Designed miniproteins, single chains. Designs and how they scored, part 69

Each design is a single chain, and the fold is of that chain. pLDDT is the mean over its residues in the fold that is shown.

## One batch from the design tools (miniprotein)

Design m2382
Fold by ESMFold2-Fast:
Structure m2382 (fold): chain A 75 residues (1-75)
Amino acid sequence: MKVDEEEVWESLRLAQKAILKTAYPDRAAEGDKAVDEWFKLRKEGKYKEAHDVLVELDIAAGRPDLAEKFRKLME
């Protein structure tokens, strides 16, 4: 079970949203939704589902290279 790490988690969430907005400005809303879902799933211990959300976004955007980067960040 996770302890109270709200500031660290909020900083991580905002950083990921900023990265996705920079990479996919035309998909900013999809990126924000994906990051919020990824964050929520990780807090619930659903790490595979959380990882899949970001990978699916990158693949759908035609960027498997970014999907690979997100995979490495999850290690």
Scores: mean pLDDT 69

Design m2383
Fold by ESMFold2-Fast:
Structure m2383 (fold): chain A 75 residues (1-75)
Amino acid sequence: SRAELKKKAQGVIAAAQWLLALPGLPPEAREHAQEAIKKGQEAIKLIEAGEPLEKAREALFEAMRYLGEAVFALP
């Protein structure tokens, strides 16, 4: 549902923001975390604009992928 996708996007944004608050975060992890926030915000905007759920799901998938890459780039 739209509400569940929005909740998931908010969760990804919160996790990425938490990563960005960590001291000594590597530049690569920082870049991926910032992209995760951008894609998560894009998913929320698509949902709020009444765009097809497939577009929002795509943006959310990209957000989750960037979040995973940020975590993988941690030392």
Scores: mean pLDDT 87

Design m2384
Fold by ESMFold2-Fast:
Structure m2384 (fold): chain A 63 residues (1-63)
Amino acid sequence: KPPVITAGERGDLEGAVRELEAAVKANPQLPEAYRILANVYRELGREDEAEKWEAKAKELDPS
């Protein structure tokens, strides 16, 4: 049951993805950025992408 998201809301989320991807490129060992990326992808309805970034966060912070 994917919710209908407006173009403006999607644009804001896509912008967040771009900024967070730049952040993880600059600081690839920052698990918080990966967790935020996972959350943003869930808001976009991209569960596979969200799980990928969540797994990366857990790899960096397994404890």
Scores: mean pLDDT 74

Design m2385
Fold by ESMFold2-Fast:
Structure m2385 (fold): chain A 63 residues (1-63)
Amino acid sequence: MEAYRRAVRNLVNAREGDSLRAFLVKLGVPEEEAQRLADRVKNGEGSVEELTEEAIALLEKYA
């Protein structure tokens, strides 16, 4: 998980929503869930910490 948290945090901080979506889908997260989070990252909706923890929760649930 720690390596994934670092990778996700870097993508969120850079606002790379498309790369984050592709990463999450590749690891087994449903496209709808990954797209919803990616849109929030692109729009700057929420803190880097909040968005990172939501991505990790999706990975723990689906991957």
Scores: mean pLDDT 84

Design m2386
Fold by ESMFold2-Fast:
Structure m2386 (fold): chain A 66 residues (1-66)
Amino acid sequence: MEHVEKAIEAARAGDGETAAKHVGEFAKAYPEADEKEAMAAAVYALSGRGEEAVRHVERLAESAGV
């Protein structure tokens, strides 16, 4: 959960690099999570599309059952 919260906060703050890092750490901790949502969240965060990135981070967390 900690990495999801940090990814969302970083994405909302416009810090795409930090958001992508926390998305990656979450995907490593939850191998069952939807890798497509993890990739989308990272790409949107790094592209400066914070609101889109947050939506995909939320879906990533849901796919992991959290």
Scores: mean pLDDT 82

Design m2387
Fold by ESMFold2-Fast:
Structure m2387 (fold): chain A 79 residues (1-79)
Amino acid sequence: MEKVEVKVELVDGLYRLTARIKLDLDGDALVTVSITLGGKTHRVSFWQPASVKEIELGTDVPAEEKDVEVEVTVDYSPP
């Protein structure tokens, strides 16, 4: 099962959002990460080989008290 760890840090007047996703993949899979910040949702999808057990995504945004939500979905290759 996937574990998502989100770190939010204020650096030099910017929010540094770091999402660390620990993957327990049984095979190569399409991983979709959805990040909602400031009421806007950003989604990215990418293929991850089973050998990759952790991915880290980061972005810097203006320092604001915004709600942050992170969702991860995994879609395995057909058998």
Scores: mean pLDDT 65

Design m2388
Fold by ESMFold2-Fast:
Parts: sequence; C-alpha cells; structure tokens
Structure m2388 (fold): chain A 65 residues (1-65)
Amino acid sequence: SAEEQGIKLAELMAARRAVEEALKMGPILSLDVEVIDGRVVRATARTASGEAVAEVSVEEALKAA
C-alpha cells in the first residue's frame, strides 16, 4: 500500500542521511539499524573503532519530510 511504501521510503531516507553526514567526517565502515516491531527506527553510521559519527531516527526523518 501507499502507507507501507511511505514508511519504507522514510527508513531509506534516514539511513541515507546518516551515511551522508558520516561521509562529511570520513570513510564509513559500518551502518547499524535499530528495529522495533519489524520497523527500522534509527540508523547509525560508525567508524572502524565503533565510534558513532552520524545517527538519524526514522521518526525525525518523517517529521522533516
């Protein structure tokens, strides 16, 4: 449905934003996603040391759209 597609788009937008922010700071070595009730709620980009360099919530991304 349109609602399901909208949610998937928001999840992808949150992940993309986390990657874009992290790329401003250097190369990304991993992307972690937090899932609640089968939905991605947060995306976090990390360096080799496990340091979080960018974090974007899907809820915040949805409100910004």
Scores: mean pLDDT 65

Design m2389
Fold by ESMFold2-Fast:
Structure m2389 (fold): chain A 94 residues (1-94)
Amino acid sequence: VRDAIEAAVNASPADLDAALERLREALRPILPDERIDAIVEGLRYAAEVRETNPLLARAIELSAMAEVYKALGDMEKAEELYKEAKELAEEALA
């Protein structure tokens, strides 16, 4: 699961669809479909805005990672990632 989310956030445009499908399969045992769909759609949006707003793209990626780590019970890592995402989002929107 951890490897799947990291692969998805680091995927090239050519590999993005395949990485997101692997992530969807990995998340099915730990998250409801509604949350999986939100994460996948968020990561697609991050890829779309990466060239125009790289800080916002990274904030979205880190937020998705934080939700996955929270679902895995790694609350400390989830809080760390969420704080980084918030700081980047504030810089992107400043």
Scores: mean pLDDT 79

Design m2390
Fold by ESMFold2-Fast:
Structure m2390 (fold): chain A 85 residues (1-85)
Amino acid sequence: MEEALRISREGFASLSEEAKARLRARLAALEAPYQERLEADPSSEFALAREVAELYQEVMREDGVPEEAVEALRRILEAELEAAA
């Protein structure tokens, strides 16, 4: 998890300011629905984490990050999420 978070933060830091703003806005819009889902079913934690990772990856693709780099991050995040289960 720590390594995936570090890579995500570094990826976020490399995004354009417009992409960072879009990511923050999308995450903010999902915060309340995600909290409600997690409160109703704590076992959904990993599914919600995966959805957040997918959103991050979509913003990176839209900002022109090479698909190879996005794919590498996706594989690391999926492995970390599965290991944490």
Scores: mean pLDDT 70

Design m2391
Fold by ESMFold2-Fast:
Structure m2391 (fold): chain A 71 residues (1-71)
Amino acid sequence: MTPQDWIDTLDLATTMSPDEARFTADSMRVYIPSSDDPDFTRGLIDVMEAVANGDYDTAQRIRDDTIDRIR
């Protein structure tokens, strides 16, 4: 996995519909049995939760912060 794969995943998350983002975030919480990269995993879930709430400005900010932390 490359840092670019993580960035691409975060970008995809910011373009999801609220319903899709909520469903995906819930699925990821049960799907991830181990988190070797907790900063990325938390950031991704937080982005999806912000999108699920219709708060795209917050989602974009969390995306940028998460990218800064993993880079």
Scores: mean pLDDT 73

Design m2392
Fold by ESMFold2-Fast:
Structure m2392 (fold): chain A 90 residues (1-90)
Amino acid sequence: ERKEAIKNAVIALAALLRSITGKDEEIDKQLKEFAELFGEDFEELKKRVESLTEDEAIELLAEELRKLGYPVTVEEVRAQVERAKELAAR
């Protein structure tokens, strides 16, 4: 289901952004807005975000993006995460 794939991709992306930026509160604010917009439970989404390691979030994001028609690999997602870390360190 497309809605489920979008939800899982957003969860994975939130986990990665928290890992990259360390700005958990700001990321959680965006996650709450997503939950309200899509009729999801924010607390359940937050628990799922907090349960993911960086590696698990990379794998989940790649898998869900492929379901949404974006032919990305885990290696490509990992490369983008490393780029984002370089930019965040500036």
Scores: mean pLDDT 84

Design m2393
Fold by ESMFold2-Fast:
Structure m2393 (fold): chain A 98 residues (1-98)
Amino acid sequence: SLTVTQSGDLTVAEGGTATLTATASGPGTVTRFLWFRERPDGSLERVAEIATNGSNSATLTLENLTAADAGRYFWLAYNGTTGEVARGEGTRLTVVPA
């Protein structure tokens, strides 16, 4: 089965840069990652779609961080070979005053 592992929770100062990574494991080739941020009501907002270059990993870089960037981020991986979809357990981004 397809599984997604996300990078660990991180704390970054305002104005800084955060890098979030996701790696998928399982049969076939992941063709895209969809990145979601969880809103306070528990709903998910899609914030990026990253096509893979044949690797089962994707990195999202968030620059010039503000308090509004703080939250829990989820990766959804799509396997173009098997049609499987898998979601990671989430990465908590905390943004602190500089």
Scores: mean pLDDT 78

Design m2394
Fold by ESMFold2-Fast:
Structure m2394 (fold): chain A 97 residues (1-97)
Amino acid sequence: AEEYLEKARQALEEGNLDEADTWARKAADIVDAQPEPDPELYRKVADLFGELGDAAEKAGDTERARYWAILSVAYRIRAVGVELDRENPEAAARTRL
């Protein structure tokens, strides 16, 4: 996943939004396929989609901006969910009920 995130970031910095989206989606697919996803990888995916959305909005591409903004929010929610599960002993205690 990390290698694809680096490629996505480079493409974004170069202004290649379509290429950045391709690499970001490949990274997201790898993280989603993990039995225990890394919340930091989800945050990096969310940040990339957020930056893609902002870049598309500035370019006047409102359809792609909306699409990427939704993906950014979705992956941020996943990151928070995984982090809370890993770091919250109360959640583990509640599943014993």
Scores: mean pLDDT 76

Design m2395
Fold by ESMFold2-Fast:
Parts: sequence; structure tokens; C-alpha cells
Structure m2395 (fold): chain A 77 residues (1-77)
Amino acid sequence: MTGTVTVDGDVATITIENATPKDVEAALLAGSLSGAKDVTVRLVGDTATVVLKGATREDAELAGAILERAGINTTLV
């Protein structure tokens, strides 16, 4: 699976296309372990979007590393 992590200020957004429930769980786990204060998830069709509020770039990088360990190849942009 391929995911994109985008950082804009103190908000990081993880987008996973063709997401399975397992991929959504991995993204939520990555967000929760990243140190972000608030984690929200939205699933529309097969696209999962996880929004991390109060997240630093370092938190986003950690989330990406956790996703890679879960088998989701991530790109930080």
C-alpha cells in the first residue's frame, strides 16, 4: 500500500488510497504514537484520511516510519 503524509503548520494529514480496515488501523496507531494531540479519521470509499492536530514535522516523520513498518510505503511532502 502507498500513503502520503502532508504537513501544514501544526497539522499533519495521512492519506491512504485503496485502504483496507487494517491500513486504517495502522494509520490510527501511527497517529496515536506520533505525539499528536488529536487524531481524526475519515473513510470515503477506499480512501482513508487521518488528520493529526498539534503535530510537528517530527511527529509526522515518526507516523510515516510506523506506517512503513506496517507495510505501507509513505511519502512525506
Scores: mean pLDDT 80

Design m2396
Fold by ESMFold2-Fast:
Structure m2396 (fold): chain A 68 residues (1-68)
Amino acid sequence: KKREELEKLSVEARKKALTDPELFDYLGELSREVSERLRAVRGPPSDPQAIAAAKEAFDELLKKLKEL
């Protein structure tokens, strides 16, 4: 499940960010980007393109967290 994997990776990245302020800022920026795209989906679900963009942003966040 992507959400559970994201939460696990987020915890690991947060531990690293405690001693790396640049990483902390970078993670904050990624989280905001994902949140903005997810917010677009929270209305009436009538835009498949917004849903696809939200999934893509979520997958991109997962990939970047795995690289950390």
Scores: mean pLDDT 68

Design m2397
Fold by ESMFold2-Fast:
Structure m2397 (fold): chain A 66 residues (1-66)
Amino acid sequence: SHMVEKIKKDTEDLSRDIVKRGRQLGLSPEQIKQAVDDLVNYIFSQNPDLTEEEKKEIKKIAEKLV
């Protein structure tokens, strides 16, 4: 759906921003991963109608950027 595709794009864009800013600040890979995981959990909390399959796809998008 258009909404799910938007959530995927927003997740990718925000995860890229977290990774970029985290690296600029000298955060460890573990700290950057935690920040991205926190973002993904927040997105899931704001979108309770996401299916388990859609959540897996969103999580994979974020995980490949860390």
Scores: mean pLDDT 89

Design m2398
Fold by ESMFold2-Fast:
Structure m2398 (fold): chain A 68 residues (1-68)
Amino acid sequence: SDEEKKKEAYEKILKLGKEAINTKDDDKQAELVHEAVNIIEELSKEFSDEEVEEIKDKIGKEIDKLLE
């Protein structure tokens, strides 16, 4: 379902973001960030801009909490 796809994408991007924050390897960090961006780009092909922005906002909020 669309809801399951969005949830799976959210969880995967969040995991990649957490790994990127915790890595000391610049090359690995770049790879993780690029993978997350690719997932967002694929979502943008299937879902509306509003739906994709909602997912991005949720991820950003969780990442901001981890950086505090």
Scores: mean pLDDT 82

Design m2399
Fold by ESMFold2-Fast:
Structure m2399 (fold): chain A 79 residues (1-79)
Amino acid sequence: SAEAQRLQAEIDALLAELQRELAELVKNKAPLEEIKKVIRERAREILELLDRLLPLASPEEQAYLERGKANLERELAAV
C-alpha cells in the first residue's frame, strides 16, 4: 500500500539520519552519554513507525518486523 511504502521510506530516512549523526559524533569524539541519547531518540521514532507498519505487512514480513522491533527494544533497554 501507499501508506506502507511511506512508512518504510520514513524508517529508511531515520536510519540514514542516525548513521550520519553517529558518524559525526564519533568523528568529534563525543561522550558516550551523548551517543546514547541520539540512539534512544532515533530508536523511539523507529519503533513508533514499526508499530504503524506492522498491521500493513504480510505475515512473513510481520515476523521479521516483530523480531527487529524486539531486538531494538532490547538494545534500547541496555543503554
Scores: mean pLDDT 83

Design m2400
Fold by ESMFold2-Fast:
Structure m2400 (fold): chain A 100 residues (1-100)
Amino acid sequence: ALEYLDEAERKFRELEKLASKEKDSKLLVKHARNGRRSVREAKEYVEKGNKSEALIYLGSASLSALGAVAIIVMTGGSEEIKEELGKVLEKISEADKAIL
């Protein structure tokens, strides 16, 4: 579980880096940061043995990633940022399955 959460946090960090290179993409950066914070909270609750809270925060991370998808659909975005978003969602899914 923690390994997949560490990978999700790393992928949100890469997403934030890519988002910061986009012109006027403050919302993309905000979604990436919010997702990373949610993953960190999920990690803390996994370490405490609280699966329910961990899944709630992982759900919040998923919503942040989907918010970034919505912005990219509206603004176009680069192929690189779209691919990184796909990887973020994949790692969140892997973490969810490992916590359940």
Scores: mean pLDDT 81

Design m2401
Fold by ESMFold2-Fast:
Structure m2401 (fold): chain A 88 residues (1-88)
Amino acid sequence: KPLKVLSKEEAEKLLEEDPNHPIALAYRAYEAMRQGNFEEAEKLAEKALEVDPNNPYPYFVLAFMYRLLGDIEKAEEYLKKGVKLAKK
């Protein structure tokens, strides 16, 4: 289960006010992943990292997604990147 960055209400407000906000993009990536839309999840996570490359949350979304796809090696690489950023 991903770490909660915002409440659902706060995330929904950010999506309405600024759909390109890094937290809003990370939340959209997570929702796309939950729906099995892995291509959209990857695009949204990449966009979140373009806006804020120090946000660990998109890396955790990508790690979980690749684990579900059976790409354990890629999942571990993304997890390591997310953990490294979260420690800063």
Scores: mean pLDDT 73

Design m2402
Fold by ESMFold2-Fast:
Structure m2402 (fold): chain A 91 residues (1-91)
Amino acid sequence: EEEELKKRIRELAEELAKLYIERGKREGKPEEGEKKAKEILEEIERAIEEAKTKEELEELKRGLEDAIRAEELVRNGELDMSEEELERALK
């Protein structure tokens, strides 16, 4: 169902927005995180309204899932990166 897909996309957008807020707080720039969260929520609502086909909605869902995975990888790299791994990354 199209409405179920739209609902799932909105849920993913909210999840991504929360990750942006968390990142902003972690980087000492909470205002930037809040701004990005607001921007993504507004852009996703616009994209949902502009989507003409179910395939476009499914592409939007995949894009959000990919963005969430990318933010989780960044978070894990910043939190779990050992001194040795940091030294290797800088070489």
Scores: mean pLDDT 76

Design m2403
Fold by ESMFold2-Fast:
Structure m2403 (fold): chain A 68 residues (1-68)
Amino acid sequence: MELAEELVEASRRGDREKAEEIAKKIAELGLEGARQASKAFIDALKRGERVGAELAFKASLEALKKSQ
């Protein structure tokens, strides 16, 4: 299963610690992590998952920093 899907699902369950762990894993993937985090952000917004959307956005930003 994609890390992006796992992040949204963990956020939906209210498992903030797991969602933050997955976000950190996505950030470590650099440019590919930014792609996955962007997909998770859109998916979380469509589902109304505010915490998941915030974590996905932050993960994409951190992944982009690591790609430079």
Scores: mean pLDDT 77

Design m2404
Fold by ESMFold2-Fast:
Structure m2404 (fold): chain A 92 residues (1-92)
Amino acid sequence: AGVEVSDFSVTKDGDNTVVRFTRTDAAGATRHVEVTLNKNGQVTRIRVYDAAGGLVSETTYELENGEPVAETTTTYDPATGAVTSVTTRDWR
């Protein structure tokens, strides 16, 4: 895929580490991505925002003994905040 990553940053937020970057596709569409890692370095949440800062999607991970056992992805209309889809995957 013709994607470009820029403006990469890593910050501490309490016990969590937050990784932020901007992703631009081949058509020039820009998304801001925020990845939240817990104190053990495991991904617990991913948020994707449009160029205007509206939330497009949120993926949340359920962990058991440090392993991901379930994933929920919610997509939003970034202009209204309305939920457009919810997808759950469970490995339990």
Scores: mean pLDDT 81

Design m2405
Fold by ESMFold2-Fast:
Structure m2405 (fold): chain A 98 residues (1-98)
Amino acid sequence: SDAEWYRELEARYAEDPSSLPEIVVEVLRKQLEKAKKAPEEERERVLEETVRIIAEYHLTFGDEETVEEMKGLLAETFGVPRSEVSERVEREIERLRA
């Protein structure tokens, strides 16, 4: 169940905080797989929400490798160019800094 899966992720983080990047990517993969099955309006909203999450993660942790992986997952999931995802994330970073 999802509740058991989230508890396992919490336990992993508690035992090894350095596992956070892997956990974040795993959570994102699961959320994006659900979004693939959603109507187009909901997919656009999820795309926008995910761009915000990536921007916030970048500002909080400065972990470029994980940010690049998240951008790749989003681009692959919605069939958009990685350059478009990068432009959206950069615009959101500038918005959050203002």
Scores: mean pLDDT 82

Design m2406
Fold by ESMFold2-Fast:
Structure m2406 (fold): chain A 57 residues (1-57)
Amino acid sequence: SSREERNLLLVKVQKLISEVGEEKATDEYMAKKLGVSPKTVSEARRELEEAKERQRA
């Protein structure tokens, strides 16, 4: 059930970006707040971007 944990991470990343804005929601800031690595946040951002592109197509 790592998929459920990943989905929760994506929701939390999107919420933080919405709350503080993209400029303040850096990979380092979100990693510290969510207790994950900056690399994990970077991967989550990529998944969110891919999902947005698929919804707009």
Scores: mean pLDDT 78

Design m2407
Fold by ESMFold2-Fast:
Structure m2407 (fold): chain A 84 residues (1-84)
Amino acid sequence: MKEEIDKLIEQLRKAIFEGGDVDKARELANELVEKAKEASPEEIKYAIDRVDQLALEARRTNPEGADVLAEAAVKLIKILKEKE
């Protein structure tokens, strides 16, 4: 699962910072959230940390992408709480 999370995070980074494709970023964020339902709590925490870091990086230059990431982080936190 960590490799799948890493891959989705890198695709999210490219969609936001290289493509400016908010629709693609939203699709990738939704895929990450769906995969998190099957992930361990530790893997979900890892995904949350990486999404939060990307959101901070994006906030100044890509605010719409940062909003997509922040929304995904909220959904990931909800899934984590349901598993703990």
Scores: mean pLDDT 83

Design m2408
Fold by ESMFold2-Fast:
Structure m2408 (fold): chain A 74 residues (1-74)
Amino acid sequence: DLSAQYEALIDEEDLELRELIEKARNSEQSKEELLELLEKVYKHELRLAETFGLKEKSEIEEEYKKAVEAIEEA
């Protein structure tokens, strides 16, 4: 069941994003590390979008671009 597999992957992604946010709040991560983690999340979301067709590739790309700019400007 592709739907069940996608739900499991989303849960995993949500945990990674929560961890990233907590590390950012605690100032334990450098800007470089945050960008590396963000790129990993972006590539994962892109693969999920291509596999399951649940989100436009352009939307994921735009969200990633905005997040990168926000981190770089911080």
Scores: mean pLDDT 63

Design m2409
Fold by ESMFold2-Fast:
Structure m2409 (fold): chain A 63 residues (1-63)
Amino acid sequence: MVYEKKSKAEIANLLSLNGIIVDKVGKDSLTVTNKQDFEKTKELLEKNRIKFEVGEDKIIIFY
């Protein structure tokens, strides 16, 4: 699979438009920790070919 490189602003806007709360903004990543948003977040990121990693209590989104 080829991942699309999206800017921080593009990813943040995509998440915001879908009601997903970003918990932490890092240098190279955004973090989502609200478990209720995990399935929606994963679906959006996969659909948009954005690279992400699922941890025990978080989703880390790379840009």
Scores: mean pLDDT 79

Design m2410
Fold by ESMFold2-Fast:
Structure m2410 (fold): chain A 87 residues (1-87)
Amino acid sequence: TILRTATGVRDEAELVREALAEWAASPEAALPTVLGVVDSGSTDGTTEVLREFEAANPNLTVVVVPGDAKDPAVRAEMLARARAAAA
């Protein structure tokens, strides 16, 4: 399983959509992938885009932890949940 992380996501729905579309077109999309995300209070549909791609791509699991991406405890919680999902 491939583990990827995105920290400090806030109101980035279009950028997240573009990045996930590139991933879905890549050879990596054939492998089980866990994406850990720290979301800093997005209200623009960013979380909905993440869930849309998770639903459309059976190899993708998305773990979202809300909080400040600059907080090491928030990042550690996201990594712990993402690693558990990858096991």
Scores: mean pLDDT 77

Design m2411
Fold by ESMFold2-Fast:
Structure m2411 (fold): chain A 75 residues (1-75)
Amino acid sequence: MEEALELLKKIRELEKKLFENTTEEQLTLMFQALAENKPIPKEKFTDEQIEIWKEREELLKKLKELTEELKKEKE
């Protein structure tokens, strides 16, 4: 449980860094993609933003695995 919270904090920190260094155009594209469930144009982002994105995806996958394991251990 504590490990899952630490992963969530890291994910939020990565998202904050991504949004903080994101242009207004990039923010608009991200929100539109999320709202319409469409892919985000990665070519519009810096290499650093792409790395943060990949790290975030990896942490989200790990968080999902931890939460699924907790659900499997039922009384």
Scores: mean pLDDT 71

Design m2412
Fold by ESMFold2-Fast:
Structure m2412 (fold): chain A 120 residues (1-120)
Amino acid sequence: SAKIEEIREAVRAGDEERALELLAELAGVDVSYLRQLAEASVSGVAPTPEIARDLAELEEVEKRLEPIAEEVRKEMEKNPSISVEEAVERLRKRVEEEVKKLLEEGKISRLTALLAIVAA
């Protein structure tokens, strides 16, 4: 969606505040909660049990997505004609498919799903 690309652009630009505001709107959560989650992910210190659970869920999802990233990396190594843009599109498509599956199976929250998709 257009909003997902706006979030990705804000992240690329280093505009953390804009990225958090747009993400909070899409996720239907308070921006202050996302700010706490972002600070906890950088510091390694979770201020609440709720933040700790969301960080643990994000870590589990990252581990599930690691094989997808490795597969794309191996494809780039085997075919040097694959551009960085093509590699990113392959990664995003496969991540979105896996994240959608996890969300539909009730294994992750909407917030975790959106964070995983934006990070890809």
Scores: mean pLDDT 82

Design m2413
Fold by ESMFold2-Fast:
Structure m2413 (fold): chain A 79 residues (1-79)
Amino acid sequence: MVAELLRLITEPAEKLDVDKSRLAAVFTAAAIRTISLPEPTPEDLANALKEAVLSDKRIPEAAKKEIVKIIDAALKKLS
């Protein structure tokens, strides 16, 4: 479920040295795109979140790598 996946991602991500408001904005945009799909899956959300994070110019490269790992780990827990 979208809400559970977001929770599993945001809790560890908040411990990273990253602007929390920027992360919230990026995650919100990706979630809105995903729930607009006719049959959204957790995989769709995970991919949208990874694309949004990797494309963001304000998130540090080291934090992007850690956030991608967090997203992948969260998806595995729901699968």
Scores: mean pLDDT 76

Design m2414
Fold by ESMFold2-Fast:
Structure m2414 (fold): chain A 65 residues (1-65)
Amino acid sequence: AQAAIDKAYETAYKALKDLEEGKISVQEANDMIEKAIDDAVAAGATRQQAENAVLRALIEYQIEK
């Protein structure tokens, strides 16, 4: 389910951005990312695919920063 994987990436990227901007806490960012992974798995992605999408968001956020 590519759409679910893409959603996990977008959610992780937003959580990282909101965390850097001081809009959410580290705990809130972690909760958003964990929920995004769980939601992607529920939508038919593997946990590894969802986790890889989160890692990609972290790497791309750092490069674009």
Scores: mean pLDDT 80

Design m2415
Fold by ESMFold2-Fast:
Structure m2415 (fold): chain A 83 residues (1-83)
Amino acid sequence: MLSEEEKKELLDLLTKELKLSIETALKALFLAIEYILNNKEFDPEEFAKILKEELKLSEETAKRIAEAIGEFLVKKGLAKLKK
């Protein structure tokens, strides 16, 4: 589970680096938390499909967000990256 500080860091990444609105960033954060609760390995391609469906994003945007979230989660030791 993400700490409050890790949630803030991820929100800052999504809003400042990826230029997402705060509403979209919060939804992406919630989906990431739900994903890692149900999966010990993070698959950016699978997560990108979830983002596309739930947030109605383009595949390119969803992929970029999923890759950034995956890198963040692996860096924090919260998930292992799936090949």
Scores: mean pLDDT 82

Design m2416
Fold by ESMFold2-Fast:
Structure m2416 (fold): chain A 84 residues (1-84)
Amino acid sequence: RDEAVKAAIEALEEAIKALKAGDIQSAVAHLQQALGELLLLGEDDPKIKEAIDEIQKAIEAALAGDIETAIKHAEEAKKLVEEF
């Protein structure tokens, strides 16, 4: 549990850094990594389910080139995981 939480937070931090640098491919890869780590925690927890939804929105925004929206969703996902 703690390993997956830490890995998800670290992946989200790297995704946010990549988004701020304009590296969309790296950002999406890190967002997908965070998503995988949260799936190991299970979707039955409301905060984890909401964080998964936020990461999916961040990926969609990043692929659309909407960097500001992608950062907002990634930061919200990180906050939800930190509160878990």
Scores: mean pLDDT 85

